# Designed miniproteins, single chains, continued (2): the designs that were tried, part 17

Each design is a single chain, and the fold is of that chain. pLDDT is the mean over its residues in the fold that is shown.

## One batch from the design tools (miniprotein)

Design m4594
Fold by ESMFold2-Fast:
Structure m4594 (fold): chain A 68 residues (1-68)
Amino acid sequence: AEELYREAMELIREAEEALRKGDIETAKKLLERAQVLAVQLVLQGAVEQAQEIGRRIKELEKKFGVKF
């Protein structure tokens, strides 16, 4: 669980960097990968970590005015 959560948070961080550079396509792919890891966390019983990933993705969508 911790390893998957760390990987997802790193992907979200890279996606925010891509969004700051205007690379929406790269950001979308990174956030899609983070969402896959969130599903795996739910299957492992780490529901709170998965919810945190989803919350941070929505925050980036609102911050940069994008929807994936």
Scores: mean pLDDT 83

Design m4595
Fold by ESMFold2-Fast:
Structure m4595 (fold): chain A 86 residues (1-86)
Amino acid sequence: MTLEEAIELAKKAVEEASKKLPRPIDVDYVVRLIETLAEEARRLGMDPEELAQWVAERLKEILDKGSDRVYLAPVAVAVEAVGRML
């Protein structure tokens, strides 16, 4: 599976998770975050197996810095989706 395919599946997973939540979530924010991290990892020439772990680790760092818990559920779903596809 390619990185682009991984991002598209993560987008779908985030959108599906967002529909189950009582408050609208900025899905675009979460998606752009995944795309940015995945693109940086790809640019660094990371192995596909390491890419999922690297993306998950960087998302964790960003979440630890942020105070907005509204994004936690869709980010967790996106991280799991990316991890399962690489």
Scores: mean pLDDT 59

Design m4596
Fold by ESMFold2-Fast:
Structure m4596 (fold): chain A 60 residues (1-60)
Amino acid sequence: DKLKEEAYKLIKEGWKLKINGGPQEEVDKLGKKAQELLQKGKVSGEEAAELIAKAYEEAS
């Protein structure tokens, strides 16, 4: 579950950066790393979508 927790942190950081007008290149790097962690952790697409949505709500 550590991979899932790490991915969640990266997704939330990416959302915060995007909401505050940070560089898209950095947002993309965070998103790509998070996606790799979710895949390695065998997180389902449905669970990944829920994590992304929750991270957005918490970042807003």
Scores: mean pLDDT 80

Design m4597
Fold by ESMFold2-Fast:
Structure m4597 (fold): chain A 107 residues (1-107)
Amino acid sequence: GSLAREQTRLAQAALEAARVLIDEAEKNGMSKEEIQRRLDELVRGLDRAAEAVSQGKFDEAREILLETARRAGGDKSVEAAKKALDGPPLSTEELQRLAAEIEERIR
């Protein structure tokens, strides 16, 4: 349904924002502890956005995620999240692969 589709798009957008956040942080010599702190902020933002989706507030959910991506990863993370939100949602298998990629990078 529309709820499941929007939840998938939000999860995809958060993972794409996380990928860009990690890339930029590693280039700038950011500590793993600081990267994890910023990723934790992005996860909390995704949780708030998912709650908004459950209430039918799709525009609010997208705004919450984009604001969180900006605070955690800056303009490049926002651009990645926005591109994911504007595009078609990934399959379950593709989303799981992206999540696994991010998890391995933060170990």
Scores: mean pLDDT 85

Design m4598
Fold by ESMFold2-Fast:
Structure m4598 (fold): chain A 65 residues (1-65)
Amino acid sequence: SEVEEKLRELERRMSEVAGSKVEVELEDDKIIVRIENASVTAYTAVAIMAIGLGIELGKSVEVKE
């Protein structure tokens, strides 16, 4: 689906920005982002990207390490 394609593309971009593994999962009411061993800068950049998608899809965002 278009949503799945957007999630995989975003996951790939987030992983590049963070320089570490990032996983994105869509649940009924929220987007869950898992980022491994993030610096403050990487975490902030990933969180901003996730918030942007959350606004587009009308879902809350949760970022976990």
Scores: mean pLDDT 80

Design m4599
Fold by ESMFold2-Fast:
Structure m4599 (fold): chain A 95 residues (1-95)
Amino acid sequence: SMRELTEEEVKKMYEELKKQIEELKKAIKEGKLDELSKKMAEELIEFFEAVLNKDEEKKEEARKRLVELASTQGEETAKLAEKTAEMIEKIIKAA
């Protein structure tokens, strides 16, 4: 069983996630990403923001779009994207 996180550990994880969102936004703005990577970054930002805001509808929509984008690279990549999204969600929920 996972240890329950303290409120301070939860807050720190949320702050780190917000920092990751800002770094992704910066990468998009700087034009360093190809079209697929840019779309993946945009959907990751939407997914992370939806998780932080506990917006279940936007979270589900962003997850579906991430898996759809990953599927253009093959089924294995789509499965990896879905599993990664699930892990991130579980980490935040364990807080």
Scores: mean pLDDT 72

Design m4600
Fold by ESMFold2-Fast:
Structure m4600 (fold): chain A 98 residues (1-98)
Amino acid sequence: LREELDRLLDELAASADPEQRALLAEIRRRVEELLELAERADTEEAREIARLALEGVIGALEAARRSDPATARAHLRSAIGIVEAGIRAVRRLEEELR
C-alpha cells in the first residue's frame, strides 16, 4: 500500500498545477503523521485504521488521476479528509486504552 501510494503521489505531482501540488504535499505529510501515530500506538486496531485510511486515499488519488482539474482537486481534498479521520481515530483509540 505505501509503495502504491507513493507512486500515485509522484505521478500526480508530475502533472499537477500549483494548487494540486500543495494538496498532494499535504496528503503526504498527513499520511506520514498517521503512520507515525499508528506505530507509536503499536496495536492491531491502530494498524488496521492506518491500512483502511491508506486504501481510501489510494482510491481518491486514482479518481483524481482520471478527473478534470476541478474534480481532481475535490478528490484530493477528500483524501486529506480520509487521513484526518484516521488520525483522529488513532488518537481516540489511544485515549480509550488509558
Scores: mean pLDDT 83

Design m4601
Fold by ESMFold2-Fast:
Structure m4601 (fold): chain A 61 residues (1-61)
Amino acid sequence: SRAAVIAYLNERFGTDLPDAPAYVVFSDNTALDLSTATVAQVEEFLKRFPDAKVKAVVPRS
C-alpha cells in the first residue's frame, strides 16, 4: 500500500516522503499515484528505466 511504496522510494532514492497522498514524477515524466501504486509496479518501472530519478513530488488534494 502507500506506506510500503513510500518506504521503498525513500530507501532507493534517499527521499523523505511523508505518508500523505501525492504523485511522484520521475525524470522520464512518468507519474505514480502513491495511493494506488504497488511496490511491484514501481519495481517493474525501474527495471525498464533503471536510471530514472525522482524529479518532482506533487501533493494530491
Scores: mean pLDDT 77

Design m4602
Fold by ESMFold2-Fast:
Structure m4602 (fold): chain A 95 residues (1-95)
Amino acid sequence: MRELEREHAGDAAEYVAAVREAFALTEALPAGEKLILLLLSTSERGQSEAYLFTRGPDGRVEAEVFALRPGGATREQRLAAAREAAERLRAELAA
């Protein structure tokens, strides 16, 4: 499984660009491979999210989204909390 981390400040264009990048990377992976996109909010206006992209045997890419809770008052605290939530998600997906 591969990982991609991107930050956003609540701008829809940054969000769309990160998702498109992850999708394109997943299309280039071998069938059955997975990629996690960690989309981390740097501002109170945005949400942190994890996208799980899976490349199927037919070459089709499927995506599942998981909300990550932003924690803390500073950018650095919110990024740390989102990464911790992503680590828990990775452990659950590996089980």
Scores: mean pLDDT 71

Design m4603
Fold by ESMFold2-Fast:
Structure m4603 (fold): chain A 55 residues (1-55)
Amino acid sequence: MELKEKALKLVEEGNFEEAGELAFQLKLNGDGESAKEVLEAMKKAGAEISNIEAA
């Protein structure tokens, strides 16, 4: 399963901690576009993403 798909599933399940870690891994791997999509999905779900963006 792609990291993006796994992270989006975690957002749907309300597991924002793991979703945020996967978004950070996507960014480190050079996939900033997928990381941005995950962070936007978390924001729409009501997650506080300030700490994730700072990492």
Scores: mean pLDDT 72

Design m4604
Fold by ESMFold2-Fast:
Structure m4604 (fold): chain A 76 residues (1-76)
Amino acid sequence: MQQAIDELTRLARELVARGVPPERVAAALTRAVQLAADGASLEEIARLIQEMTGASPELARRMARAARAIVDGNLA
């Protein structure tokens, strides 16, 4: 869980460094975690991140996996 939070934070900082507004990144992360909690697929979560932030498919998939891992850690 903590490693997934650290990874998601690192990837979020990468998006901000690439010029995405911090508030947009925060909104995308909140929605990604909510979708993961609702049982959405990794592809659905990654698509949302791409639509909200303009992240590459690879970066969006990494963030989607981190969001899933955070949710899975909270359910354990």
Scores: mean pLDDT 80

Design m4605
Fold by ESMFold2-Fast:
Structure m4605 (fold): chain A 66 residues (1-66)
Amino acid sequence: MKEELLKKAEELKEKAEKEIKDPVMKESILRVVDLAIKKAEQGDTKKAQELLEVAEKAIESALKTE
């Protein structure tokens, strides 16, 4: 579970780095992913998953424009 969340966080972080061109948007998304990693490491898997979903939706929204 926790390991799976960390793997998803790494995938989202890599996707944001490669696909998001705006540095401000990229930095915001990366901060959310980093917070999710911290929550997962602390055992707060529910909050970690919520934050990863927020980051994923933010990436999708940025790629879809606007």
Scores: mean pLDDT 80

Design m4606
Fold by ESMFold2-Fast:
Structure m4606 (fold): chain A 71 residues (1-71)
Amino acid sequence: MEEARKKIRELAEEFVREVTAAAQAGGDVSAVVHRGIKRLTEEGVKLGLSPEEARALASEELDRAFHEAQP
């Protein structure tokens, strides 16, 4: 669990950087966010989480990373 959470957190921070770059470039931020949630969920499942647990963790860590990135 802890190792999975750490890896998903690292990936979430990376995706928040991608979303910020896309927003600054005038790209489709919504599409990048949807892709990020899907990818993080898939990685969580690979780490032994259920799909439901993986999605919940992905959403939690993305929300946290977005909150931390705001001034």
Scores: mean pLDDT 76

Design m4608
Fold by ESMFold2-Fast:
Structure m4608 (fold): chain A 61 residues (1-61)
Amino acid sequence: SELDTLVANAESTVRRMVELRVPREVILAAIREQGAVIATLDPERAEEVVRRLEEEADRLW
């Protein structure tokens, strides 16, 4: 589905940014921007994905 594709792209993008040692502030901004796009289809799923990715980013810093 389109929703599943957007979620997978968000997760892949964040994982790559962490691997490349992108500054935390830039990663968090990217997570929130991608969350806003997911929210146009499913706001509850967007909140879940954003929270999970922010927690993952925090664990690696």
Scores: mean pLDDT 83

Design m4609
Fold by ESMFold2-Fast:
Structure m4609 (fold): chain A 70 residues (1-70)
Amino acid sequence: DIAAEVEGLRRAVEATVRALKALGASEEDIEEVRELGERAIEALAAGDRAAAEEYAAEAERKAREAAAKA
């Protein structure tokens, strides 16, 4: 069920953003993670799993970099 997968991804993005805010990550880094997460959600909702995986991987990589700098 793509709708359930989209909801799961949305919750994961929200949790990541919340964690980065708690760590004191920069607003610029948090915004980039949010934008990449939103693109992954949009791609998944459109049925483009390859694009969704790529954007999600970029969001995760950026989130790790942001957390390391906080």
Scores: mean pLDDT 87

Design m4610
Fold by ESMFold2-Fast:
Structure m4610 (fold): chain A 70 residues (1-70)
Amino acid sequence: MTQEELNQRALELEKRVREAFPPEEADKVLEELEKEAIEESKPKSKSPEEFLEGVLETMERLLDERIASL
């Protein structure tokens, strides 16, 4: 995945969070998703690029789970 593709996915993720949650809650959700994704991805990453891709993929999965529980 290119840096531009990662940036685009990150923007789409933030947009989804902002649309699904109120502004106050959206910031908290983003922080929680990022923290969980970092903890899950850090031991498994072989490179900085793989780490960033893994974090983003995990954040997208966790967001889908959160939206499904609403």
Scores: mean pLDDT 76

Design m4611
Fold by ESMFold2-Fast:
Parts: C-alpha cells; sequence; structure tokens
Structure m4611 (fold): chain A 58 residues (1-58)
C-alpha cells in the first residue's frame, strides 16, 4: 500500500520540496517514520532514472 502509493506519486514530484511534503503526508497517513518514506521514495525515483538511462543506451 505505502510502496504502491509512492510509485503513483513519484512521477508527479517536480522538486525536492514536493518530495519532502509528499513524504511527510505519507508518513503521517501510514504511521511510519519520515526517514522510511523518504528512503522508499528515493529508491523509486532512482529506479525510474535508471530505466531512462537504459533506454538511452539502446
Amino acid sequence: MLEEEIREIAPEIKSIAEMVEAAEELAKKYGVPLSEVLRLLTNVLLEMQKEKREKELE
């Protein structure tokens, strides 16, 4: 659920400030530490960036 919601919002994050705001809302909603939400969000954003790089290498 949390990880799924993070994947849905990640493409819409345009700045670091928006990332932090989204992470704070998710942390409050799911009752998890902000650091955990930020970690998951960062991992999803890195995965998306890696997919774009792989597409450029083809």
Scores: mean pLDDT 76

Design m4612
Fold by ESMFold2-Fast:
Structure m4612 (fold): chain A 115 residues (1-115)
Amino acid sequence: MITLTESGGGTFAEGSSVTLSSSYTGPLPMVLSWYRQAPGQPPVFVAEITAAGIQDYNEAVKGRFTISYDPEKRTSYLNMTNLQKEDTATYYDQAIVIGLPTEVATGAGTQVTVV
């Protein structure tokens, strides 16, 4: 079973930058994805990276956020620049391990508040 632990959240000024990190244990994931859930809203996709380094982004964050993955350190990073009040949300890392069965694990999340 894979587990994920996110960190790096807090309260940040509008226009600032922060990097969230997620450390995982267990099997090697094929895909690591960041999702966010704003108060009173459904969760939305933010960014993903595959084990091969292929990246995808939500249009709302494209150009401001960068996802990266270090398999040796077993860590995924979400670098967030030019923070906006709309970025206020709980951020979750999700891992997909392909197998029989395919496993999907989501961390407990890290809260980002932009003031």
Scores: mean pLDDT 85

Design m4613
Fold by ESMFold2-Fast:
Structure m4613 (fold): chain A 66 residues (1-66)
Amino acid sequence: MLSDAELEAEAKRLLGEAVRLSKELKDPKKIAEVGKEISKAGEALEKGDYRSALEYAKKALEIAKK
């Protein structure tokens, strides 16, 4: 199982990738969906909820890759 430090690092890594991919999106609905999950991941990181941050970051990345 990942430690809090590992969860934080992984969440930040995936969030950064999702943000990078979001800049290449052209669909307004998809941009809005990715932005929503990115915002949730950022809020979770700010609260120290690294597990939720990782989950939201993964979701943002999944939407961005679709």
Scores: mean pLDDT 81

Design m4615
Fold by ESMFold2-Fast:
Structure m4615 (fold): chain A 55 residues (1-55)
Amino acid sequence: MTPAEQRALEMIRESVRAMEAGDPEAAVKYARKALEIDPRNEGARSLLETAERML
């Protein structure tokens, strides 16, 4: 994976952990960061949409 792909996956993992911890605000923040790094990342987009629905 490229360094950018690795950074995006790290942000996705943080977003997932925030969701599991019941912190949708943090999940939105990390999912948005992942999309800034990789705008076509479907996992990050899905996490962002899910977290925003919980706000």
Scores: mean pLDDT 81

Design m4616
Fold by ESMFold2-Fast:
Structure m4616 (fold): chain A 61 residues (1-61)
Amino acid sequence: SRSEILAGVHEIEEALRKYGHLDEEARRLLEEARRLAQQGRFDEAHALVKEAFEILGLPVP
């Protein structure tokens, strides 16, 4: 739904704001995750968020 897309995109945008400057590859993964979330492709977006957080050494959300 639109509400689910907005919520998912918002969470990824917050991650980009907080962590996007720390690592180039993590930033790229989060940007692609945002694109996938905008398309409602949440499983694929979540997989990229996991990879980005692993690169950053952060616990996966």
Scores: mean pLDDT 82

Design m4617
Fold by ESMFold2-Fast:
Structure m4617 (fold): chain A 119 residues (1-119)
Amino acid sequence: ASEEGEKARERGRRRGLELGGEAGEEAANSGAGGAAGGASGGSDSASGAAAGAIGGVGGGAGAYVGYRSGKMTPEQAKKAGEAAAEAGEESAKAGGEGGEMAARGGRAGAEFAREGAEE
């Protein structure tokens, strides 16, 4: 189970990083939506938890990459990362391991974006 969650998390992060640039903002918005959708779908759903993990991590990563690639301002990156982190926290309430990974991944992405903007 944790191995599957780790692969989903890594896939989401890699997708966000690969998309960067113009897609960075879309990835962050998609991530927040995916995590929230997973939470709404119900805690009993393994697919919901996986969607949450992918969404949260992907969103946060996307925000960071968008900032670093120059397609996002520091403010936009922070807002997108925070949105992904918030959606991840909601997923953590609904979907066991995957939801918790989404929350942690989203927060990590938001912190990366914030540090980049503050540094």
Scores: mean pLDDT 51

Design m4618
Fold by ESMFold2-Fast:
Structure m4618 (fold): chain A 72 residues (1-72)
Amino acid sequence: SVEELLAQFRAAVAALEAALAAGAPLSEIQALLNRAAELFHELVAADAPAEVIREAQALLARALARYAAYRA
């Protein structure tokens, strides 16, 4: 369901942010980023409501900004 996909997506983003905060290996961070991106694509493919897609985009954008700062 969209609700289950959104919950999995939120968990994946939280895990990514935690890994970035902990200074995890780049390979682990990349795997978590790929997982979050896959779940986002699944939300889009499932035709999730626009409000859900907007929320997911905001969460992913925040995580990506943090990832960019981590790599700087």
Scores: mean pLDDT 85

Design m4620
Fold by ESMFold2-Fast:
Structure m4620 (fold): chain A 85 residues (1-85)
Amino acid sequence: MLPKEVLELEVEGGVHVLAAAVLKVTGGDKKEALEHLEEALKKYEEAIKLLEKVDSPVAKEELERLKSAKKALEEEIKRLKEELE
């Protein structure tokens, strides 16, 4: 259905998002949380690029979902960078 490489990138990105969320909830290092969010962004951008090449309804739905997730992630990264300045 979806390319395996896309699923692997989504899982890797999700793991980094979860790591950043744990750091945020536990009062951990904000700089380490930022690094995790930036890695997640890179993984989601790669997944989006691959999905744009796939012409299927399922890929189109997943592409829209990932684009929304990417936008939310970019906003969180921006906020966290402002807090570290």
Scores: mean pLDDT 84

Design m4621
Fold by ESMFold2-Fast:
Structure m4621 (fold): chain A 69 residues (1-69)
Amino acid sequence: SAEAEALGRALEEAVRLGLEGRYEEARRIVDEAAKRYGLSPEQVDRAGVRIVLGADPVEVARELLARRA
């Protein structure tokens, strides 16, 4: 879905920024995504860990969107 693709891209960008040490920019993306998609920042942070460990960002995003109901 378009939502899963957009959230997946945001999560991937936040992970990239975090790995580069750009923590404030990464936090801003996490907070914006949490607000936009009705997720907690903790849920988005856990998703970022999965992406660092090799999970596909769009698949992770799809799972998060399914769990929020």
Scores: mean pLDDT 83

Design m4622
Fold by ESMFold2-Fast:
Structure m4622 (fold): chain A 93 residues (1-93)
Amino acid sequence: SEKVEDAAYLLILATALRRLGYDDLAGELEALARKLLTSLSEEEQKEVSALTNAAMPAVLEDPKKVAKEAAEKLSKSKDEEVKKLAEKALKLL
């Protein structure tokens, strides 16, 4: 599901941006991720958690690289709100 990937990558990007000091944009990404999560089933929410957790070692090792990769992926989303925040992140990176 694109919504599962979008929610997971929004949380991954937010965590990476917080480590880089971009707390305000990270907060906007987390708010959008929460909105998407409320539209997902319990099973899909578990998938988001699994994807987010799997990315954490990479976020800790190289947050800037992970932020760029996550933002580039999200910039291709069909969700205009997701795309807009991803483009904001890319301009900072």
Scores: mean pLDDT 90

Design m4623
Fold by ESMFold2-Fast:
Structure m4623 (fold): chain A 88 residues (1-88)
Amino acid sequence: MKFDPNAPSFIRFSRARVLTPQLLTVRSVEEALEVLRGFDDIGLMAVETELLKRIKDEKERQEFVERMQSTDRDVRLRAIAETIVRLG
């Protein structure tokens, strides 16, 4: 999986968005975290947006949104990684 942090913001967003289905093939939180650490904030926002579309349970969606509002990048990365593994 390739993410270019020097690309224009709209390209970074679109690239992360199209890579999200491939992230759903990851089966461990640790593997998801390794991939996500390479993403900038724009890329993470794109992944978060795509994952929200796939969470069907309202309570789970609300909990995910609350974790995304954290100022701690590690909390956000772990929430995304756990959601990827749960949805895959």
Scores: mean pLDDT 74

Design m4624
Fold by ESMFold2-Fast:
Order: sequence, then structure tokens, then C-alpha cells
Structure m4624 (fold): chain A 67 residues (1-67)
Amino acid sequence: KEKALKEGEEYEKKGKEAFKAGKYVEAAEYYRKAAEYYEKAGDKEKALESEINAGLALIKHAVSQIP
């Protein structure tokens, strides 16, 4: 589980970097991976937080496509 927690933290960091760079689709992908690993680690709060961040990234991407 410690290995899964570390993987989640690494993907969360990549998600934050991608989001900061305006790469919202890539940020969402990284946050989804982070959530997967956090669930595997049993950290439900971090998994939910990562899913929320992935959703926010997708919303930002969608809004950037209008019009």
C-alpha cells in the first residue's frame, strides 16, 4: 500500500504541473491515475480529492473550447 500511496503522490504532482501549464486534458489523466493509486492505497479522501481535481481540469478544458 505504501508503494501505491507513493505512485498516487507522483501522479498528483504531475497533474498539478500539467494543470499549471494549461494542459487540462493531461492534468485530468494524471489526476485520474492518482485517484486510482490512492484507492489502491486505501486513502479514500485523497482518491476523492484527485477525482474532483480531474473533473475541474475537464471543465476548464471544455470551457476553453467555447466558443
Scores: mean pLDDT 83

Design m4625
Fold by ESMFold2-Fast:
Structure m4625 (fold): chain A 66 residues (1-66)
Amino acid sequence: SAAVSAERAAEALARAVKAQKAYHGLSDEEAKEMIEAGARALAAAGKLSEEDARAAAERAKELAGV
């Protein structure tokens, strides 16, 4: 389902951002930009709808604590 797809995308984006914060000291602002860029890339590649990409980005920000 779309909701399951968006949740998995959110989990992947959150893991990537948490790793970048741990290894490179990303700010919360940089982390948010990385999440939004990742979600937009998934939408541009046709892997998520624009709506699901926005939902995934917001969920990823929650999971990453930013």
Scores: mean pLDDT 82

Design m4626
Fold by ESMFold2-Fast:
Structure m4626 (fold): chain A 88 residues (1-88)
Amino acid sequence: ELEEKVEKLKKLLEEASRLVKEALKTEDPEEAEKLLKRAEELIKEAEELFEELRDKLSKEEALELEIELGVVQLQLAVAKLILKKRKK
């Protein structure tokens, strides 16, 4: 069902955002890298699911989910840059 897939997408994005936040809070560089890798995997699954859903959603719903996905992608990218600078 479409609604179940949208709910799964939102949960993937919420979990990825949580993992990015935990990675930035963690003082252990190895643990931070593992958390970011897991977040990246969840974001990739969300991206694939969004592409599947795009044609089935209203233009407004698709735009809202695309914005949410973009925000989490940006959070991951910023976190990777912060952690890379901390390692130096």
Scores: mean pLDDT 84

Design m4627
Fold by ESMFold2-Fast:
Structure m4627 (fold): chain A 86 residues (1-86)
Amino acid sequence: MEEEIKKAEEYAAKGQEAFEAGDYEKAAEYAFKAAEYLEKAGKKEEALKVRANAYGLLALAAKKKGDEKKAAELLAEGKALLEKAK
C-alpha cells in the first residue's frame, strides 16, 4: 500500500504540472495513472473521483480541438463515475 500511495502522489504531481502547462491530454494520462495506484492501494472512492477528473481533462482537450460532441461524451462519463463515488 505505501508504494502504491507514493506512486499515486507522484503521478498526481506530474498531472498538476501538465495541467498548469495547458497539456490537458497529458494531465488526464497522469490522473488515470494516479487513480490506478489509488485503486491498488484500496482507495476505491478516491480512485473514482480522480478518474472522473481525468475525463474532465480529456473533455477540455477535446474542446481545444473543437470536438464538442466528444467533450460532452467525456463529461457524461466523468459525471457517472462521480455518482459511483458517493
Scores: mean pLDDT 84

Design m4628
Fold by ESMFold2-Fast:
Structure m4628 (fold): chain A 102 residues (1-102)
Amino acid sequence: PLGYEKKLIDLRENGEYLVTATVYDILGRWAEQQGDLQGASFFFTNSGTSYLNLGKYDEAISQFQRALSLDPNNSVAWQNLGTALKKQGKTEEAQKYFEKAA
């Protein structure tokens, strides 16, 4: 939703990526409990992106893997998982996930 995006830009501007990552994780777990698997995948992807921006690559990878377990068609999660792995120097593993995003 558009309203969440504006609030999250404000939080990122203030350097509050960790708070943003935690809020999205809570929203993802709540959406999963409601049976909204696509919504949960979206929220976990955004949590992972916030961790990625913090350089917390292991936490980012964990969130993207959770998103993909709920929605394997989430191309953004595949692409960002590849990016996180590449940032860790796992270039060959990253390439496999970039191919899944296409």
Scores: mean pLDDT 83

Design m4629
Fold by ESMFold2-Fast:
Structure m4629 (fold): chain A 86 residues (1-86)
Amino acid sequence: MVEEKIEEAKRLLEEEPSKENIRKALEIAREVAETRDPEALKKALEVAKLALRVAPKELVSEAVGTTLYIIGEEVDVELAKRKAAE
């Protein structure tokens, strides 16, 4: 499921980067990041960064916000690992 969603998001951004498709790809990245799986977070971050590269001026804030959200989830996962190791 995660792999299929990531492939769809990458396709939307690489082949058909409309405002609607960029927003859809950012939504997929957020949904994948909510799983808090380390591999899923890496893939979600790649999608968010790709969306930011192709984003028109009016979507830059949304793409930045999604990218920062995913980074925050990665930080939370790392902090949880360190706490669990105690």
Scores: mean pLDDT 82

